# Designed miniproteins, single chains, part 49

Each design is a single chain, and the fold is of that chain. pLDDT is the mean over its residues in the fold that is shown.

## One batch from the design tools (miniprotein)

Design m1679
Fold by ESMFold2-Fast:
Structure m1679 (fold): chain A 100 residues (1-100)
Amino acid sequence: SMDEEIKKLAEELVKLAEEAAETGDPAILRKMAELAREAARLAYEKYRETGDPRYREIATYFELLAREAEELAENPDAEKLKRFAKGVKEVAELVKKLLE
């Protein structure tokens, strides 16, 4: 289902965020932006089909993650990367709870 795909994308983003926090690799951050935009796209599709505002909220979280990942890819900073990884994990937990 699209819900399961959104959850899988969120889990993958957590793993990539932890790797990016350790390496600072801009290629990982760009991949995160792509996956976050895909998750936002799926959430917007569900919002259009259902009218459920939780999907709009989920899409907004993933759009924000994509923007932060793109900014960090241009200007990597170790402390910002650690805070970003924590934020990604918090978003993934919220998404999982909203889709239960």
Scores: mean pLDDT 89

Design m1680
Fold by ESMFold2-Fast:
Structure m1680 (fold): chain A 63 residues (1-63)
Amino acid sequence: MDDEKITEVAEKLAEITGDTTEEYIENIKKAIKDVIKEEGLTAEEVVKRVENMLSKDPTPKES
C-alpha cells in the first residue's frame, strides 16, 4: 500500500475537520486501509474519491 499517499490524504482530512491530532490522523489512515480491505478498493481509488470531495472547495484565496 502507498502509505505516503494515504498519510497526505489523512492530513488533509484532519485539517478540514479541524482535528489535526496525531491520533486522529492515525485513525483516518487505519480507516482508509480497512475500507480498502473490506470494499476491495485500491489505495488510489480511495485517494481519488477523497481528493474529489476536497476539490469541491471553490476558493483558492487567489488575488
Scores: mean pLDDT 69

Design m1681
Fold by ESMFold2-Fast:
Structure m1681 (fold): chain A 89 residues (1-89)
Amino acid sequence: SEAKTQVKFLLAEAASLALEGKYEEAEKKMEEAIALAKKTGDKELIAEVYRKYGELYELIAKLLKKNNRDEEEVEKFLEKAKEYYKLAD
C-alpha cells in the first residue's frame, strides 16, 4: 500500500538524519512513521516501526560513543532503544 511505502521512506529518512547528527529531526520522522502505521491498523507494520525506532536509538548511541560523548548519555539512548523493542513485542 502507499501508506506502507511512505512508512518505509520515513524510516529511511530518520536513519539518514541521525547519521547527519540531526537526532531531534530523526525522532520527529519516527513519530510520523508510528502515527501513519497506527492509522493502517496493520499490527505487523506497527511492530516493525517500533523495532526500527529501537534501532534508531541504538544508532544514535553508537554515533555518540564514536564522537566521545558521555557514557551516561550513551546509556540513556540504549535504554530508550530497549523500551521501543518491548513495544514491538
Scores: mean pLDDT 86

Design m1682
Fold by ESMFold2-Fast:
Structure m1682 (fold): chain A 83 residues (1-83)
Amino acid sequence: GAEAELEALDAELDAVEAKIKNAKTVEELEAAIAAARAVLARAMELLKRITDRDLILRAIGLALRAIGLIFDAELQKKKLLES
Protein backbone atom coordinates (compact mmCIF):
# COMPACT_ATOMS: atom_id res chain seq x y z
CA GLY A 1 0.00 0.00 0.00
CA ALA A 2 0.92 3.67 0.11
CA GLU A 3 2.69 3.34 3.51
CA ALA A 4 5.03 0.61 2.21
CA GLU A 5 5.77 2.64 -0.95
CA LEU A 6 6.58 5.74 1.16
CA GLU A 7 9.00 3.61 3.24
CA ALA A 8 10.66 2.35 0.03
CA LEU A 9 10.94 5.91 -1.39
CA ASP A 10 12.46 7.17 1.88
CA ALA A 11 15.10 4.39 1.64
CA GLU A 12 15.78 5.42 -2.00
CA LEU A 13 16.38 9.02 -0.80
CA ASP A 14 18.84 7.71 1.84
CA ALA A 15 20.78 6.10 -1.05
CA VAL A 16 20.55 9.33 -3.14
CA GLU A 17 21.84 11.40 -0.19
CA ALA A 18 24.84 9.05 0.19
CA LYS A 19 25.56 9.27 -3.59
CA ILE A 20 25.48 13.11 -3.50
CA LYS A 21 27.80 13.16 -0.43
CA ASN A 22 30.32 10.87 -2.20
CA ALA A 23 29.93 12.32 -5.75
CA LYS A 24 33.13 13.58 -7.43
CA THR A 25 31.90 14.04 -11.02
CA VAL A 26 29.10 15.88 -12.85
CA GLU A 27 27.85 12.52 -14.18
CA GLU A 28 27.49 11.09 -10.63
CA LEU A 29 25.55 14.23 -9.57
CA GLU A 30 23.31 14.05 -12.69
CA ALA A 31 22.48 10.39 -11.85
CA ALA A 32 21.66 11.36 -8.24
CA ILE A 33 19.48 14.30 -9.42
CA ALA A 34 17.59 11.97 -11.81
CA ALA A 35 17.01 9.47 -8.97
CA ALA A 36 15.79 12.22 -6.58
CA ARG A 37 13.46 13.60 -9.29
CA ALA A 38 12.00 10.10 -9.81
CA VAL A 39 11.31 9.84 -6.05
CA LEU A 40 9.70 13.32 -6.06
CA ALA A 41 7.43 12.32 -9.00
CA ARG A 42 6.36 9.11 -7.16
CA ALA A 43 5.65 11.06 -3.94
CA MET A 44 3.54 13.59 -5.89
CA GLU A 45 1.54 10.76 -7.55
CA LEU A 46 0.92 9.18 -4.10
CA LEU A 47 -0.37 12.54 -2.78
CA LYS A 48 -3.16 12.42 -5.44
CA ARG A 49 -4.37 9.03 -4.07
CA ILE A 50 -3.77 9.25 -0.29
CA THR A 51 -6.64 10.33 2.01
CA ASP A 52 -4.95 9.57 5.38
CA ARG A 53 -3.61 12.76 7.02
CA ASP A 54 -0.48 11.13 8.54
CA LEU A 55 0.45 9.52 5.19
CA ILE A 56 -0.15 12.88 3.41
CA LEU A 57 2.24 14.60 5.85
CA ARG A 58 4.84 11.81 5.31
CA ALA A 59 4.52 12.15 1.52
CA ILE A 60 4.89 15.98 1.75
CA GLY A 61 7.97 15.55 3.98
CA LEU A 62 9.44 13.06 1.49
CA ALA A 63 8.77 15.44 -1.44
CA LEU A 64 10.44 18.34 0.42
CA ARG A 65 13.45 16.12 1.26
CA ALA A 66 13.77 15.16 -2.44
CA ILE A 67 13.59 18.86 -3.49
CA GLY A 68 16.33 19.71 -0.96
CA LEU A 69 18.59 16.93 -2.28
CA ILE A 70 18.02 18.04 -5.90
CA PHE A 71 18.95 21.62 -4.89
CA ASP A 72 22.13 20.47 -3.07
CA ALA A 73 23.20 18.26 -6.00
CA GLU A 74 22.52 21.01 -8.61
CA LEU A 75 24.57 23.50 -6.53
CA GLN A 76 27.46 20.99 -6.23
CA LYS A 77 27.21 20.34 -10.01
CA LYS A 78 27.42 24.10 -10.78
CA LYS A 79 30.59 24.40 -8.66
CA LEU A 80 32.22 21.52 -10.60
CA LEU A 81 31.19 23.00 -14.00
CA GLU A 82 32.66 26.45 -13.08
CA SER A 83 36.11 24.90 -12.41
Scores: mean pLDDT 87

Design m1683
Fold by ESMFold2-Fast:
Structure m1683 (fold): chain A 55 residues (1-55)
Amino acid sequence: GVPPGSYENWANFIKQEINEAKADNTWTQELEEKARSFMRDLDLPQDLRDLVMAA
């Protein structure tokens, strides 16, 4: 498991939320923009942001 508070833990959480929205057919451009803003606010490294959005 990933330690609490690590960037990887947050990236995995956001990726799960995006995947659930895609599965529910609720993934929209607005949600994509919100996800990108949230990752930016958390100051996630670019490699992790790319990993989250690539799914």
Scores: mean pLDDT 74

Design m1684
Fold by ESMFold2-Fast:
Formats: sequence, structure tokens, C-alpha cells
Structure m1684 (fold): chain A 80 residues (1-80)
Amino acid sequence: SLLAELEELEKRLQELAAELAKNIDKVPKEKIEKLKEILRELRERVAAALAAGDFETMLQLLVEGARELIEVIEEALKEI
């Protein structure tokens, strides 16, 4: 289910966010800006789905966004 996938992704994202925070000074600015853009777009799309009462689309966006954030953070950490 989407909810089960989201729970697994949230746990992974929390672990990666902690590792990123420890190494923030070593992360390229370009990767930080990319993460900020992904988060901004995700917030806008989630807010639109929520305003429309489309909770299924909201969950799909959260799963997709979490996967994208995980990928970018993992790439950033490999470049340290």
C-alpha cells in the first residue's frame, strides 16, 4: 500500500537527512539548491491536491517526492 511505502521512505529519508546534516559543509551548493527546488515543487503540488480534496494524489506525490529526495541526497553524499 502507498501508506506502507511512505513509512519505509520516511524512515530512510530521516536517516539520510541526519547524515546530510553531519556533512552539510562538504555538500556542493548546486545539490542544496536542487533539494530546495524539489521541496518547493513538492509543497506546491501537495498543497494543490489537499485544496482539491484529492488525498490519493497527495499520497502519491509524497511517495514520489520522498523517492526523489532520497536519490538526490544519496548522490550528494557520494560526492563528499
Scores: mean pLDDT 85

Design m1685
Fold by ESMFold2-Fast:
Order: structure tokens, then C-alpha cells, then sequence
Structure m1685 (fold): chain A 99 residues (1-99)
């Protein structure tokens, strides 16, 4: 993995995997009604997905994932954990299309 194009592909796969892990943690905290953990998990996922957007050519799927992450964060802030989980699942679907 010394070729820059190969490194870019690896970085995309790694950031996509990290985003999915962050989503899984946020979803778990939302399922438990952990307000602070759910919001923090979504914010971590948003930051990872923003970095993924800088390096990936699949910006349409990433932008849709970011839209659902924003909706998940707002739902979590309102205590609407079922809605937050729904949007986390939608974000995950868009991210798996990249990974």
C-alpha cells in the first residue's frame, strides 16, 4: 500500500468503517435512552463522515448520510430516540453503499 490511489481507497474504507462503528455506538446509547452518549456518538459520526467526504468521490451518498446524521442529532436532542435510531439506520445504509 505505497501507491497514493491505493492509499486513498484504504482511507475511504477505514473512515467508512469508523463511521459505521460510531453509528453503532450512538444507536446503542439511543436505545438505552442515554442522552449525552447518543448526541456525542452522532457528533463523532458526523466528524468522521465529513472527513470521508473530503477523500471520497461518492459525495451524493455521503451528503445523504450527513443529512440523516443531522436529523438523528436533532431527534436525540428532543429525546425522540426512536426517530434518532431510524435516521442512524438510514445514514448507515448510505455509508455501506460506499464501503
Amino acid sequence: MTDPEEQKKLDVEVYAALALIALSIAKRDAQKGNYEGAIEGVEIAERVVEKLREISDNKEQIDKALEHLRKAREAAKQGNYEEAIKHLDEAGDHLTAIA
Scores: mean pLDDT 84

Design m1686
Fold by ESMFold2-Fast:
Structure m1686 (fold): chain A 92 residues (1-92)
Amino acid sequence: LPLNIQTLLEQLSLLDADFATMVQQLEQKQASVGDFLDASALYAQKQGITLPESVKQLLSKQTQGEQLSNAELENALLEALQVLLTHLQAQQ
C-alpha cells in the first residue's frame, strides 16, 4: 500500500477499534487495494457515513466487472478514508 493510505489506515485504527480489527484482518490476508476499498465501503455503510459520488461510481463499475487500474482504486480508497477520518474526528 502507498504510504499516504497506510498513514490514514493507522489514524483511523487509533480512532475506532472495529476499524482497527478490520485493517488487521485484511493485513493478515495480504489484501489488495480493492479489498481495502470494499471493506472501507462496508464499514462506511454500517456507520451511516455517505461516501463521495466518485467513490460510489467506482464501486459500481467494480461490481459490474469493469477492469479498474491500481491508480483508480488507490485514489478511491484515499477519498473514502479521508471522509471516514473526518467523520470519526467530528464525533470526538
Scores: mean pLDDT 83

Design m1687
Fold by ESMFold2-Fast:
Structure m1687 (fold): chain A 60 residues (1-60)
Amino acid sequence: MSDFQKEIEAYRLAKKLLDQGFSKEETTKKVAEETGLSKEKAAEIVDEVLDGRARGVLEG
């Protein structure tokens, strides 16, 4: 199983948690815990979700 698959799973989880109103800090912690990724990698993925959602809200 590749780390890439865990990153995709983390992205989906982060999106769900942010949609439910969890903070960036809380989301990063839960994503790292659930996927086994480092806190730094989880934070990167959460930032990606936030950037994507902000653009999606404006353009979608």
Scores: mean pLDDT 74

Design m1688
Fold by ESMFold2-Fast:
Structure m1688 (fold): chain A 73 residues (1-73)
Amino acid sequence: LRDPKKMQEFLEQVQERVASMIEDPEHAERARETTRLLSQGYSLHEIAKRLGISVETVSEYVRLINEALVELS
């Protein structure tokens, strides 16, 4: 909110950290996209619909994103 440049840089750091936690490149890409969509205010159901995956899979990506956020904070 206070610095849009720092917010964008932080989003990119979270995306890269989450991707580094996932060995499968397809799953890593979905996790990056999930991070981006969450930052834009999309719900878990909307993300699942957009990516063509289950809400349970999106929830697993959110767990990894939260872990990355704790590590980067």
Scores: mean pLDDT 80

Design m1689
Fold by ESMFold2-Fast:
Structure m1689 (fold): chain A 92 residues (1-92)
Amino acid sequence: PLPEDTPFPEPSRPAQEEADQRVERFERELREMVRAGASEQEVLDFTGLRVGELIRRREEAEREGDWDRRAALEHQIARLVELTNRAVEELR
């Protein structure tokens, strides 16, 4: 058990699970692209489109006051960027 000094907002369990499933699908697609011989630019283009969509949805959730969804989308964006950076380094 951890001390209860949680910074908010944290995504709810359902929102976190949905985010994790979307990240897992992205990681699988990204790994397949790399194994198929995708270039650094193709990997960046693929990620850019996905991240751009998530950023727009995050801003929409923030405008609606849906902090749970916003937190889940921020988590997705961070994970997609991290996975892409790893894939790009592997291609170098």
Scores: mean pLDDT 76

Design m1690
Fold by ESMFold2-Fast:
Structure m1690 (fold): chain A 66 residues (1-66)
Amino acid sequence: SMLSKEELEEALKEAEELVEKGKANNSALANLAELKEKLGLEVTEEEKKALEEAKEKRAKLAKEAA
């Protein structure tokens, strides 16, 4: 099921804290981008690229599991 708006806002705070602590890896940026898109917030080009890479990896794994 889709996360509620309040759950998305909580997750966004956690993702922002990880990025602020200088632990901004591709996974953290992809998660932040996904949460921002779900909340209708503006996503940076770096965050969008990280999200696209994460989605492609997930889609490939799903096809290999089938």
Scores: mean pLDDT 74

Design m1691
Fold by ESMFold2-Fast:
Structure m1691 (fold): chain A 71 residues (1-71)
Amino acid sequence: MKPEISVREVGGITVVSWKHPKYGEGVVLTPIPPENAEVTYDEEKDELIVKDKKTGKVYRAKPTDAFAKLE
């Protein structure tokens, strides 16, 4: 089941908020500027994926994570 995802900017970084029917509401912080952020969800792993389109760096977060981790 795919969560409802919204993306916002706070202080020049990408902040992703999500509403998951099972996990509830969560907020994930990434160091990526919003203009470079590509946000996807991996339903097989239940992970949020945020890719920096400029550097190619990929950050992953589980529904319980407060910040995304570099892959």
Scores: mean pLDDT 74

Design m1692
Fold by ESMFold2-Fast:
Structure m1692 (fold): chain A 84 residues (1-84)
Amino acid sequence: SALDAALARVRAFADRLIATIADPALAERMRSVVDEVLALLAAGREDEALALFRQAIAEETDPAVRRALERIGVMAHVLWGEGR
């Protein structure tokens, strides 16, 4: 489905960015946020996914992780916005 394709594309992009994070603890924190957001999106809970993701970005103190999350958010926004 279009939803499954969009989720897979966001996941692949996120995995590439997570692989650039040298600190394993930061990489794991980023993966946990991405996994929870994608699970909410797959369940049709888009408002909750957006709220969780925005809070994670706002609370992130590491600049590299914050920038990577922001880039993932832009891709997700484009994929969900262009499908309407």
Scores: mean pLDDT 83

Design m1693
Fold by ESMFold2-Fast:
Structure m1693 (fold): chain A 91 residues (1-91)
Amino acid sequence: SMAERKERVLEELSRMQGPKEVVELMLEIQRLLNEAGKTDLAGEVTSLILKYLQTKDPSYLKKAKELVRENVDEDLQKKVLELIDKIEKLG
C-alpha cells in the first residue's frame, strides 16, 4: 500500500540522513505546503533541510525559514516554522 511504501522510505531516509522523527517532520512540512498549493516551495524547503542534515550547516535552515516567511500566510507560517525549529533541535 501507499502507507507501507511511505514507512519503508522513511526508514531508509532515516538511516542515511538522520533519525526517523526528522524525516517525519520534513514530510509533514512538505504535506502542509503542498496542501496550501505551494508545491515549488515545498520542494525548495525540503531540499534545504536535506542539505542541513548532510552538512550540519545552519545557514540552510535559516534560508528555509526565510523562504517560508516570505511565501506563506501567517497561520501556516507559524506551523511550518515550528516544525523547522523541531528539526534544528533534533539535529
Scores: mean pLDDT 78

Design m1694
Fold by ESMFold2-Fast:
Structure m1694 (fold): chain A 57 residues (1-57)
Amino acid sequence: DFDFIDRINEEAARRFKELVARRPPASPQEADDLALPITKAAHRALENKDLGPVRAL
């Protein structure tokens, strides 16, 4: 479902922005390390058809 994929991406981007605002990464590596759990949660949300994994971040 294209609309649901779009919503997952939007929620994931929002979560990343909020996490960066709370704790800015000091390096590109730290930014990647912070993004990895979000990417994994987004993939899980897509598989399960549920935003729960992304919202739990």
Scores: mean pLDDT 76

Design m1695
Fold by ESMFold2-Fast:
Structure m1695 (fold): chain A 115 residues (1-115)
Amino acid sequence: SMEEIRERVRAEIEFQARLLGVEDPSLSEAEREARAAREILLIYFRMWLGIGRTRPEFADLVALVEELIAALDAGDVARARALVQQLLDRGYISPTVAAYLLEVLDRLEEALARL
């Protein structure tokens, strides 16, 4: 359910933000949350790059994921959302995976707005 996805995303971001705060106590809560959300997204995107780069038929997937990583580096959450929708439309991810990624992007946008 969407409630289960939201709770999972919240718990994962809170856990990663706490670990980041231990590594660098100078980070604000918003900086920790933004970095946590970004790192969660990068776990999936790096995995998809690794798989995609082994098969020529996934060249489009690789290009979309590289654009997603660039959008995250730029803090362009709107572009990242559009690219997640393209991954869904092209059948590279399920609706449940898309919903999860979009929820992480929503948390990232909220954290960036507090910087």
Scores: mean pLDDT 90

Design m1696
Fold by ESMFold2-Fast:
Structure m1696 (fold): chain A 57 residues (1-57)
Amino acid sequence: VDRSPAWIRDMVLRAIAEGRTEPDEEELAALMAYAQVDRTLARGLFRQQLRDLRASL
């Protein structure tokens, strides 16, 4: 899908609320499983979602 599922958005919003800029190990594993990508790409997806959400705040 062109937009991330709500669970990814909620994950990143929780990270922003906690002052984190990186996913934790469980969040990273979930992103890897969802997108079927390696750790580097999964971290990139998290960072992109974080940038997009911060831009909307």
Scores: mean pLDDT 77

Design m1697
Fold by ESMFold2-Fast:
Structure m1697 (fold): chain A 68 residues (1-68)
Amino acid sequence: LKKWEVTFGDGRKVIAEGETGEEAARNAAEKLGLTVSRVDVIHETEDEVVGVIHLEDGRFYHFTAKLI
């Protein structure tokens, strides 16, 4: 599995695994105890994904996932 550094808009950084940066961002949010309802991908390359994670409680976080 690929490893990604996921940085959230509040400054938190989490290392998470996933075949894609979107999958890694979901896994990173879950490691922080967040319940993900939806992920919107804004920009994607082979080694970077930028998007927004939406939570079941209505909060959202911008994120950047970078392949490491």
Scores: mean pLDDT 87

Design m1698
Fold by ESMFold2-Fast:
Order: C-alpha cells, then structure tokens, then sequence
Structure m1698 (fold): chain A 82 residues (1-82)
C-alpha cells in the first residue's frame, strides 16, 4: 500500500480525497467511489485529475478493484465537466 499512502499525503488537504483513498485501500470500493463522486460534483476537473492519480496508485499497488473504481470516477467526472 506504499502508493496509496503516498497519495494520501499528496491529497492531505482534501478530506474527501483522503477518505476515498482510504476506503479503496481497505477494499471498500463502493464507499470509495461514492466519496470520489462527491468530490467530482464539487470540482469535476479535480475529480478527473484525482481519478487518474488513484488509477496510477491502484496499478502500482496491484489493486484491480481500485483501478476499476478510478475508471468509473474518471467517467463520472468527465460527464459532469460538460
């Protein structure tokens, strides 16, 4: 979980992002994605950037469920940005 821990530090000033990463790291993908969608509703551009960072961290930590959550978060964020 080294890449998830690094991502938590990167997003430390964003409580929704931190909670989303922690839930995904813990295998609670439904709650993690819900929190990511809340972030994307507030800031769709940040939601897109965060989803990409989450996908990279999930890939490096070997978490398929985290990668799937990041793809859904990216799709949701992009849909809101238009």
Amino acid sequence: SANYDALIKKYADNPLAVKSIQKIKDGDYDEGLKLLKELAKIDPQLGSIFSNDLGTASFKDGDVGGMESSLEGLRYSLKLAK
Scores: mean pLDDT 89

Design m1699
Fold by ESMFold2-Fast:
Structure m1699 (fold): chain A 68 residues (1-68)
Amino acid sequence: SPEEATEEALVADFEARVRALVAAGRATPEALGRLGVETANRLAATLSPEHQSRAMTRVEALLREAAA
């Protein structure tokens, strides 16, 4: 569905940005926090609550892994 495609695209973009920060040695709590907030705002603006919740679970897992 279009919404599933949007969800995957937003999560993939977030993952790519997290990986870029990690590769550059810039995955600070501040940088990850800003990226998380920006992504959460995009998810809230574009997805239904159900898809937003699923995408946020994936975003939170990726943030936790990057911060470890």
Scores: mean pLDDT 86

Design m1700
Fold by ESMFold2-Fast:
Structure m1700 (fold): chain A 117 residues (1-117)
Amino acid sequence: NPLLEEGLLLLAQGKYDEAIKVFEEAIKSTNDPDEKALAYAVIALAYYHKGRKDESKKWLEKAESLAKTPEVKRFIELVKAYMEDPLKGATKLLFERALGNKLAQELYDWLSGLKLH
């Protein structure tokens, strides 16, 4: 998904507003509920990093309501854990990454990029 990849790159660069716009385009361009759920979850993370906890919770709730596959549900739970406690969430991400979870690997790499911001 080119729009999700572009949005994740913008998030890694700390360009939260640009990333949110690209993810909103990704949501409009797909009928896959899992792709929409992933986009909602990363929009929630972008708002979290902007300090907008109200918006972050709203988008995370939308992500939880749409997720269908176990992989995407697990990704959303990792995002939620990170937003509640970044240290605990990072530890859970490292564990899932060690188990070969591709989405956890992508989320960990993206969050690591954010630390350079």
Scores: mean pLDDT 76

Design m1701
Fold by ESMFold2-Fast:
Structure m1701 (fold): chain A 74 residues (1-74)
Amino acid sequence: SHMEIERLGAEADRLLDEAWKVAETLPPEERQRAIARIVGLRIEYVAAMNSGDVETLRRIVEEARRLLEELRKR
């Protein structure tokens, strides 16, 4: 449903924004790698939002959550 896309999209956006803030606190090499991963997920996010791809949005949410957890442990 459109509401599901909006909900998942908002969650993905929030998680990617949080990941970006954490990435900014990392040493240069780790920061560059983290930003590259976030940018990749953002590109997939934009495509999924434009196509209404709920399954891809769910995957992006899961990957963004794992990335955020990983970055917080560094």
Scores: mean pLDDT 88

Design m1702
Fold by ESMFold2-Fast:
Structure m1702 (fold): chain A 95 residues (1-95)
Amino acid sequence: VVVPASVYERLGLSAKAARRHEAIDRLVSESPEGLSVSEIAERLGISRSTALKDLRFLVETLPPAYRTVVYDEDTRRYRDSVTEGVREIKQVLLG
């Protein structure tokens, strides 16, 4: 599920930043293999520094109940928390 920009705006982000965070949620939800910082920056047309700041907010700063994006330390890629859970279930059940 993609978190709407209006939720990020209520958390004190500018409308532009809130829209970028919603776009990151959407990109990650559509990419089951996960995305690197550089891939997210390229797809959104933003700097790598801006992408890192936005991803840090989504993964580390947001309260856990609002986190839809997770960082996979093994692959060093960002993934949707729901997609990651489904992948884990498939690995356990299907090999």
Scores: mean pLDDT 71

Design m1703
Fold by ESMFold2-Fast:
Structure m1703 (fold): chain A 68 residues (1-68)
Amino acid sequence: IERVIRAVTEELLRQGRPEEAAAVEAEVRADPESTEEGLARLQESVAALKEIRSEEERRLVELIRRMA
């Protein structure tokens, strides 16, 4: 599970969200026993974040294109 947690925090850091990365690490460190359930939610959240980021980029490009 450390690999998934690290991948999530690294992705958040790459997106310039160190606050959220710290929150994720704090949650895992506070209750590692609940990590199994938290891990499933984390994977879903990461997938949603990647989709939202791509969607936001696409939306921005579309707006620029329409303004041109």
Scores: mean pLDDT 61

Design m1704
Fold by ESMFold2-Fast:
Structure m1704 (fold): chain A 69 residues (1-69)
Amino acid sequence: MSEEEKEKLKEELTELLMKYGGKSREDAERAAENALRYLSKEELEEVIKLLKEGKLDEANNLGVRAVTR
């Protein structure tokens, strides 16, 4: 994954987590960085899609599973 692609995914995840997850910018950025670190590109794109659809529980379950393992 390119640096430009990582930056775009991080920014999009941060904004979605703030907008739909009620997170502060600091918490959203930390969560986005962790997602980029532990999730594959495919898993990241799935989380983004779930967040855009308002499926917070499904997005959180996917993200938490990757981070807590």
Scores: mean pLDDT 73

Design m1705
Fold by ESMFold2-Fast:
Structure m1705 (fold): chain A 120 residues (1-120)
Amino acid sequence: MVQRIKDAGARALEAHRRAAETAEEALKTYKELGKADPENKEKYDKLAEEAEKIKEELDRALKQGEIDLAKYVAAAEADPSLGEQYLTHFEGLLLESNAKLSWLEKKKKEAEKKLNEVLK
């Protein structure tokens, strides 16, 4: 059980870290769009602000997730009856993290495509 919690937690935190990185890349792309397409700068500034907010939320959640993983592993080692609850928690977090990552990857690709069109 403890190893399953560690594995699920590690995968969830990795997916969450990738989501944060993808949000940062989207933010950079929106800032470049604001420079390359000044007529639409206000629109891109709002998208950049949204991406920055998402990244900050993901960075905070990642720090908390690392703390929670250490606590839940220690708690499950001390009381094995808690193991299934903590495993379910990280399996749920993994599903949420993968959904956020997929959504952010889509947004990043859309932003990069638009930037390439504007720079031609």
Scores: mean pLDDT 84

Design m1706
Fold by ESMFold2-Fast:
Structure m1706 (fold): chain A 80 residues (1-80)
Amino acid sequence: SAEEVLERVKEILEKSFPDEPELVELWVESMRKALEAGKPIEQVLDDLIETLEILAKTNPKYKENAEKAIKELKKLKEEV
């Protein structure tokens, strides 16, 4: 279900960004709103991956955290 995917995304983001709980909450809520608006889960995952790829390129502080999250999210996308 979309809710199970969203919980797995939350776990991936929390493990990748352990010091950024408010940022993780923002991303998860953005995904929830997109799903409620009728966006397909695969597109919502792609949108998050793109956001994290931009973050990795533009913010050196979060590069490793974002790259870790992207890797795990791409694995999750293959299961959806």
Scores: mean pLDDT 86

Design m1707
Fold by ESMFold2-Fast:
Structure m1707 (fold): chain A 76 residues (1-76)
Amino acid sequence: MEKLLEQAREAGAEAARKNSEKLIALDKKNPEQAERRLKTLAALAVHEKLGPENLTSETFQAAVEGAKEALEEAKA
C-alpha cells in the first residue's frame, strides 16, 4: 500500500516535470485549465505506470499532490 502511493506520487511528479513549461505557461493564462491538464496528466501517469486497476481515489490524489509539488518547484 505505502509503496503504491509513493509510486503514484512520483509518477505524477515525473509527468509534471516533463510538461512543466507547458503547464506553467497555461497556468499564467488560465489557472483552471492548467489544473485540469495537471489532473489529466496525473491520472494518465498512474494508469500507464501502475495499471488501470491501481487508478483509485488514493493513488490519483497522491499523483496530483506529487505533480503540484513538482510544478511549484519548477516555478520557484
Scores: mean pLDDT 82

Design m1708
Fold by ESMFold2-Fast:
Structure m1708 (fold): chain A 71 residues (1-71)
Amino acid sequence: SAAAREEIERIGEETEREAVRHYLAGDYAGAIAVLEEGIRRLEELRERDPETAERYIRRFRKGIAQLRAAA
């Protein structure tokens, strides 16, 4: 539904913004924690809009892998 998509996009955008804030501060562990929390929240909404949720989850998982490799 449009409402589910809007909620998923809101969570995705908030998660990305907060993760970037931690990253720019040099807090890679904090950035990873924010992305992990975002994934958890998006997984709860996955059944309502799987396509939009999976897009953000994949992006955040890739981000976590890159941050862990850099640490």
Scores: mean pLDDT 89

Design m1709
Fold by ESMFold2-Fast:
Structure m1709 (fold): chain A 92 residues (1-92)
Amino acid sequence: TKVKVTVYEGEKVVEETTVEVKAGETKTIKLELPAGKYRIVFEVLEGKAKVTVRDENGNLLGEAVLEEGESAVLGVELEEPATLTVEITNTE
């Protein structure tokens, strides 16, 4: 499974990564973001994935189960610099 993660601030791409996750695995990405308003876009390029986003305190900000070619968008507003945890699980 391959998932593309793109972080937008307005129209600007501030971070982009592609994550490959093997069957039965979960990969964790840390997104270190300054204060601001963001859109995080998850695109499944290959396979199937569950994506979960949490704040620094472990609060669930968003979750999606996606098949190949599907995408999800999460809006996040940060009043101060924060690290978000993104967990990508292969659901094939």
Scores: mean pLDDT 79

Design m1710
Fold by ESMFold2-Fast:
Structure m1710 (fold): chain A 86 residues (1-86)
Amino acid sequence: SMLEEQEEFLKFLDELAKLKEPLKLSDIPSKDRPILVPVFKWFEYKYGIKLDLENQTLGELLEKIIEESGKSPKELTEELKEYLES
């Protein structure tokens, strides 16, 4: 599903950013950005967070969402799933 693809893609990129050179959203192929940008914008809206999508790595963006929301990646994924299925 689109949600599973978004979750796996974000986890993959976060893991990749930790193992080698950090990836930014601008490093993502243009075909994949329309999937990721709405996810980050939804988290900004839901938790009242401001994310620097241009200058922060995907790992840094995910860490900020976790820190500001106080939720685990699993909980955030479950909430996103509910939103996308509604």
Scores: mean pLDDT 65

Design m1711
Fold by ESMFold2-Fast:
Structure m1711 (fold): chain A 71 residues (1-71)
Amino acid sequence: SPEDKLRQVAMEVTDRAVEEGEKLGLSEDEKNKLVQVVVDTLQEMLAAGEYDVDKFREKVEERIKKEIEEA
């Protein structure tokens, strides 16, 4: 289903965020904040009945980039 696909993508994005955080030398607390961004974005989209994987990826990437780079 579209919901199952979005949840599967969220797990993949979470794994990538943790891997990139590890490469950047982020603390466990900082990596946990990245995971929380993914979870919060997933919950927002599910609550809105929104299942667009590309929109999810864009929202998460923007939020994580701001968290890591202080853009």
Scores: mean pLDDT 82

Design m1712
Fold by ESMFold2-Fast:
Structure m1712 (fold): chain A 72 residues (1-72)
Amino acid sequence: GMAEELAKKLKERIKEMLLGLAKKKVSLDGEILSEEVEELDENTYKAIVKTTSGTYEVTLDLATGTFTVEKL
């Protein structure tokens, strides 16, 4: 139904917003060379971001609208 389509689009926008913020934070330390994003579950995504300064693990939590960034 329309409510399901709106919920799906909202999740996609939240994901894009959180990933964009995380990438902006990572790019302060170096140039982004590559990114690989995987879905862990319907509300959790993991990204491995390689930069000139090192490799970062980004976790996106769509249920809480938060992200974490950890340098590997």
Scores: mean pLDDT 81

Design m1713
Fold by ESMFold2-Fast:
Structure m1713 (fold): chain A 60 residues (1-60)
Amino acid sequence: SMEAKFENFLEDAITALEMMKTVEEMQRALDIYVAIMREQGFPEEYIARLKEEGEKIIAE
């Protein structure tokens, strides 16, 4: 399902953000994952969810 594909993608994105040393690097990594999702044809509602979850991690 698209939901399962998104969950897998979100896990990869979170892992990448956790490897970053600064908030700025985390934000750049998030922007890259957002761009990849758009290129892969994910609907905007899934892209919004990635942004929301990524920003929560960055803010913590």
Scores: mean pLDDT 84

Design m1714
Fold by ESMFold2-Fast:
Structure m1714 (fold): chain A 72 residues (1-72)
Amino acid sequence: SVEDFVNELGKLLGLSEEEKKRLLEEAEGDIGKLIYTLARIKRLNAQQLAELGQMFNQKASAEEIANFIKSL
């Protein structure tokens, strides 16, 4: 589920409870909104946002996405 994914990703990225709540509330169960909100929280540029979107399209795990964001 989106909630399970956000909880795993949040743990791996060290997100605050407020940041996890924001992801869940703003995403409203929509993956596109989740990607956009995560990019805003982490202040990703347009290229990084595009790479993040491609990873989600390829069904990347929370660990793979967290490692990508940590590499930036």
Scores: mean pLDDT 81

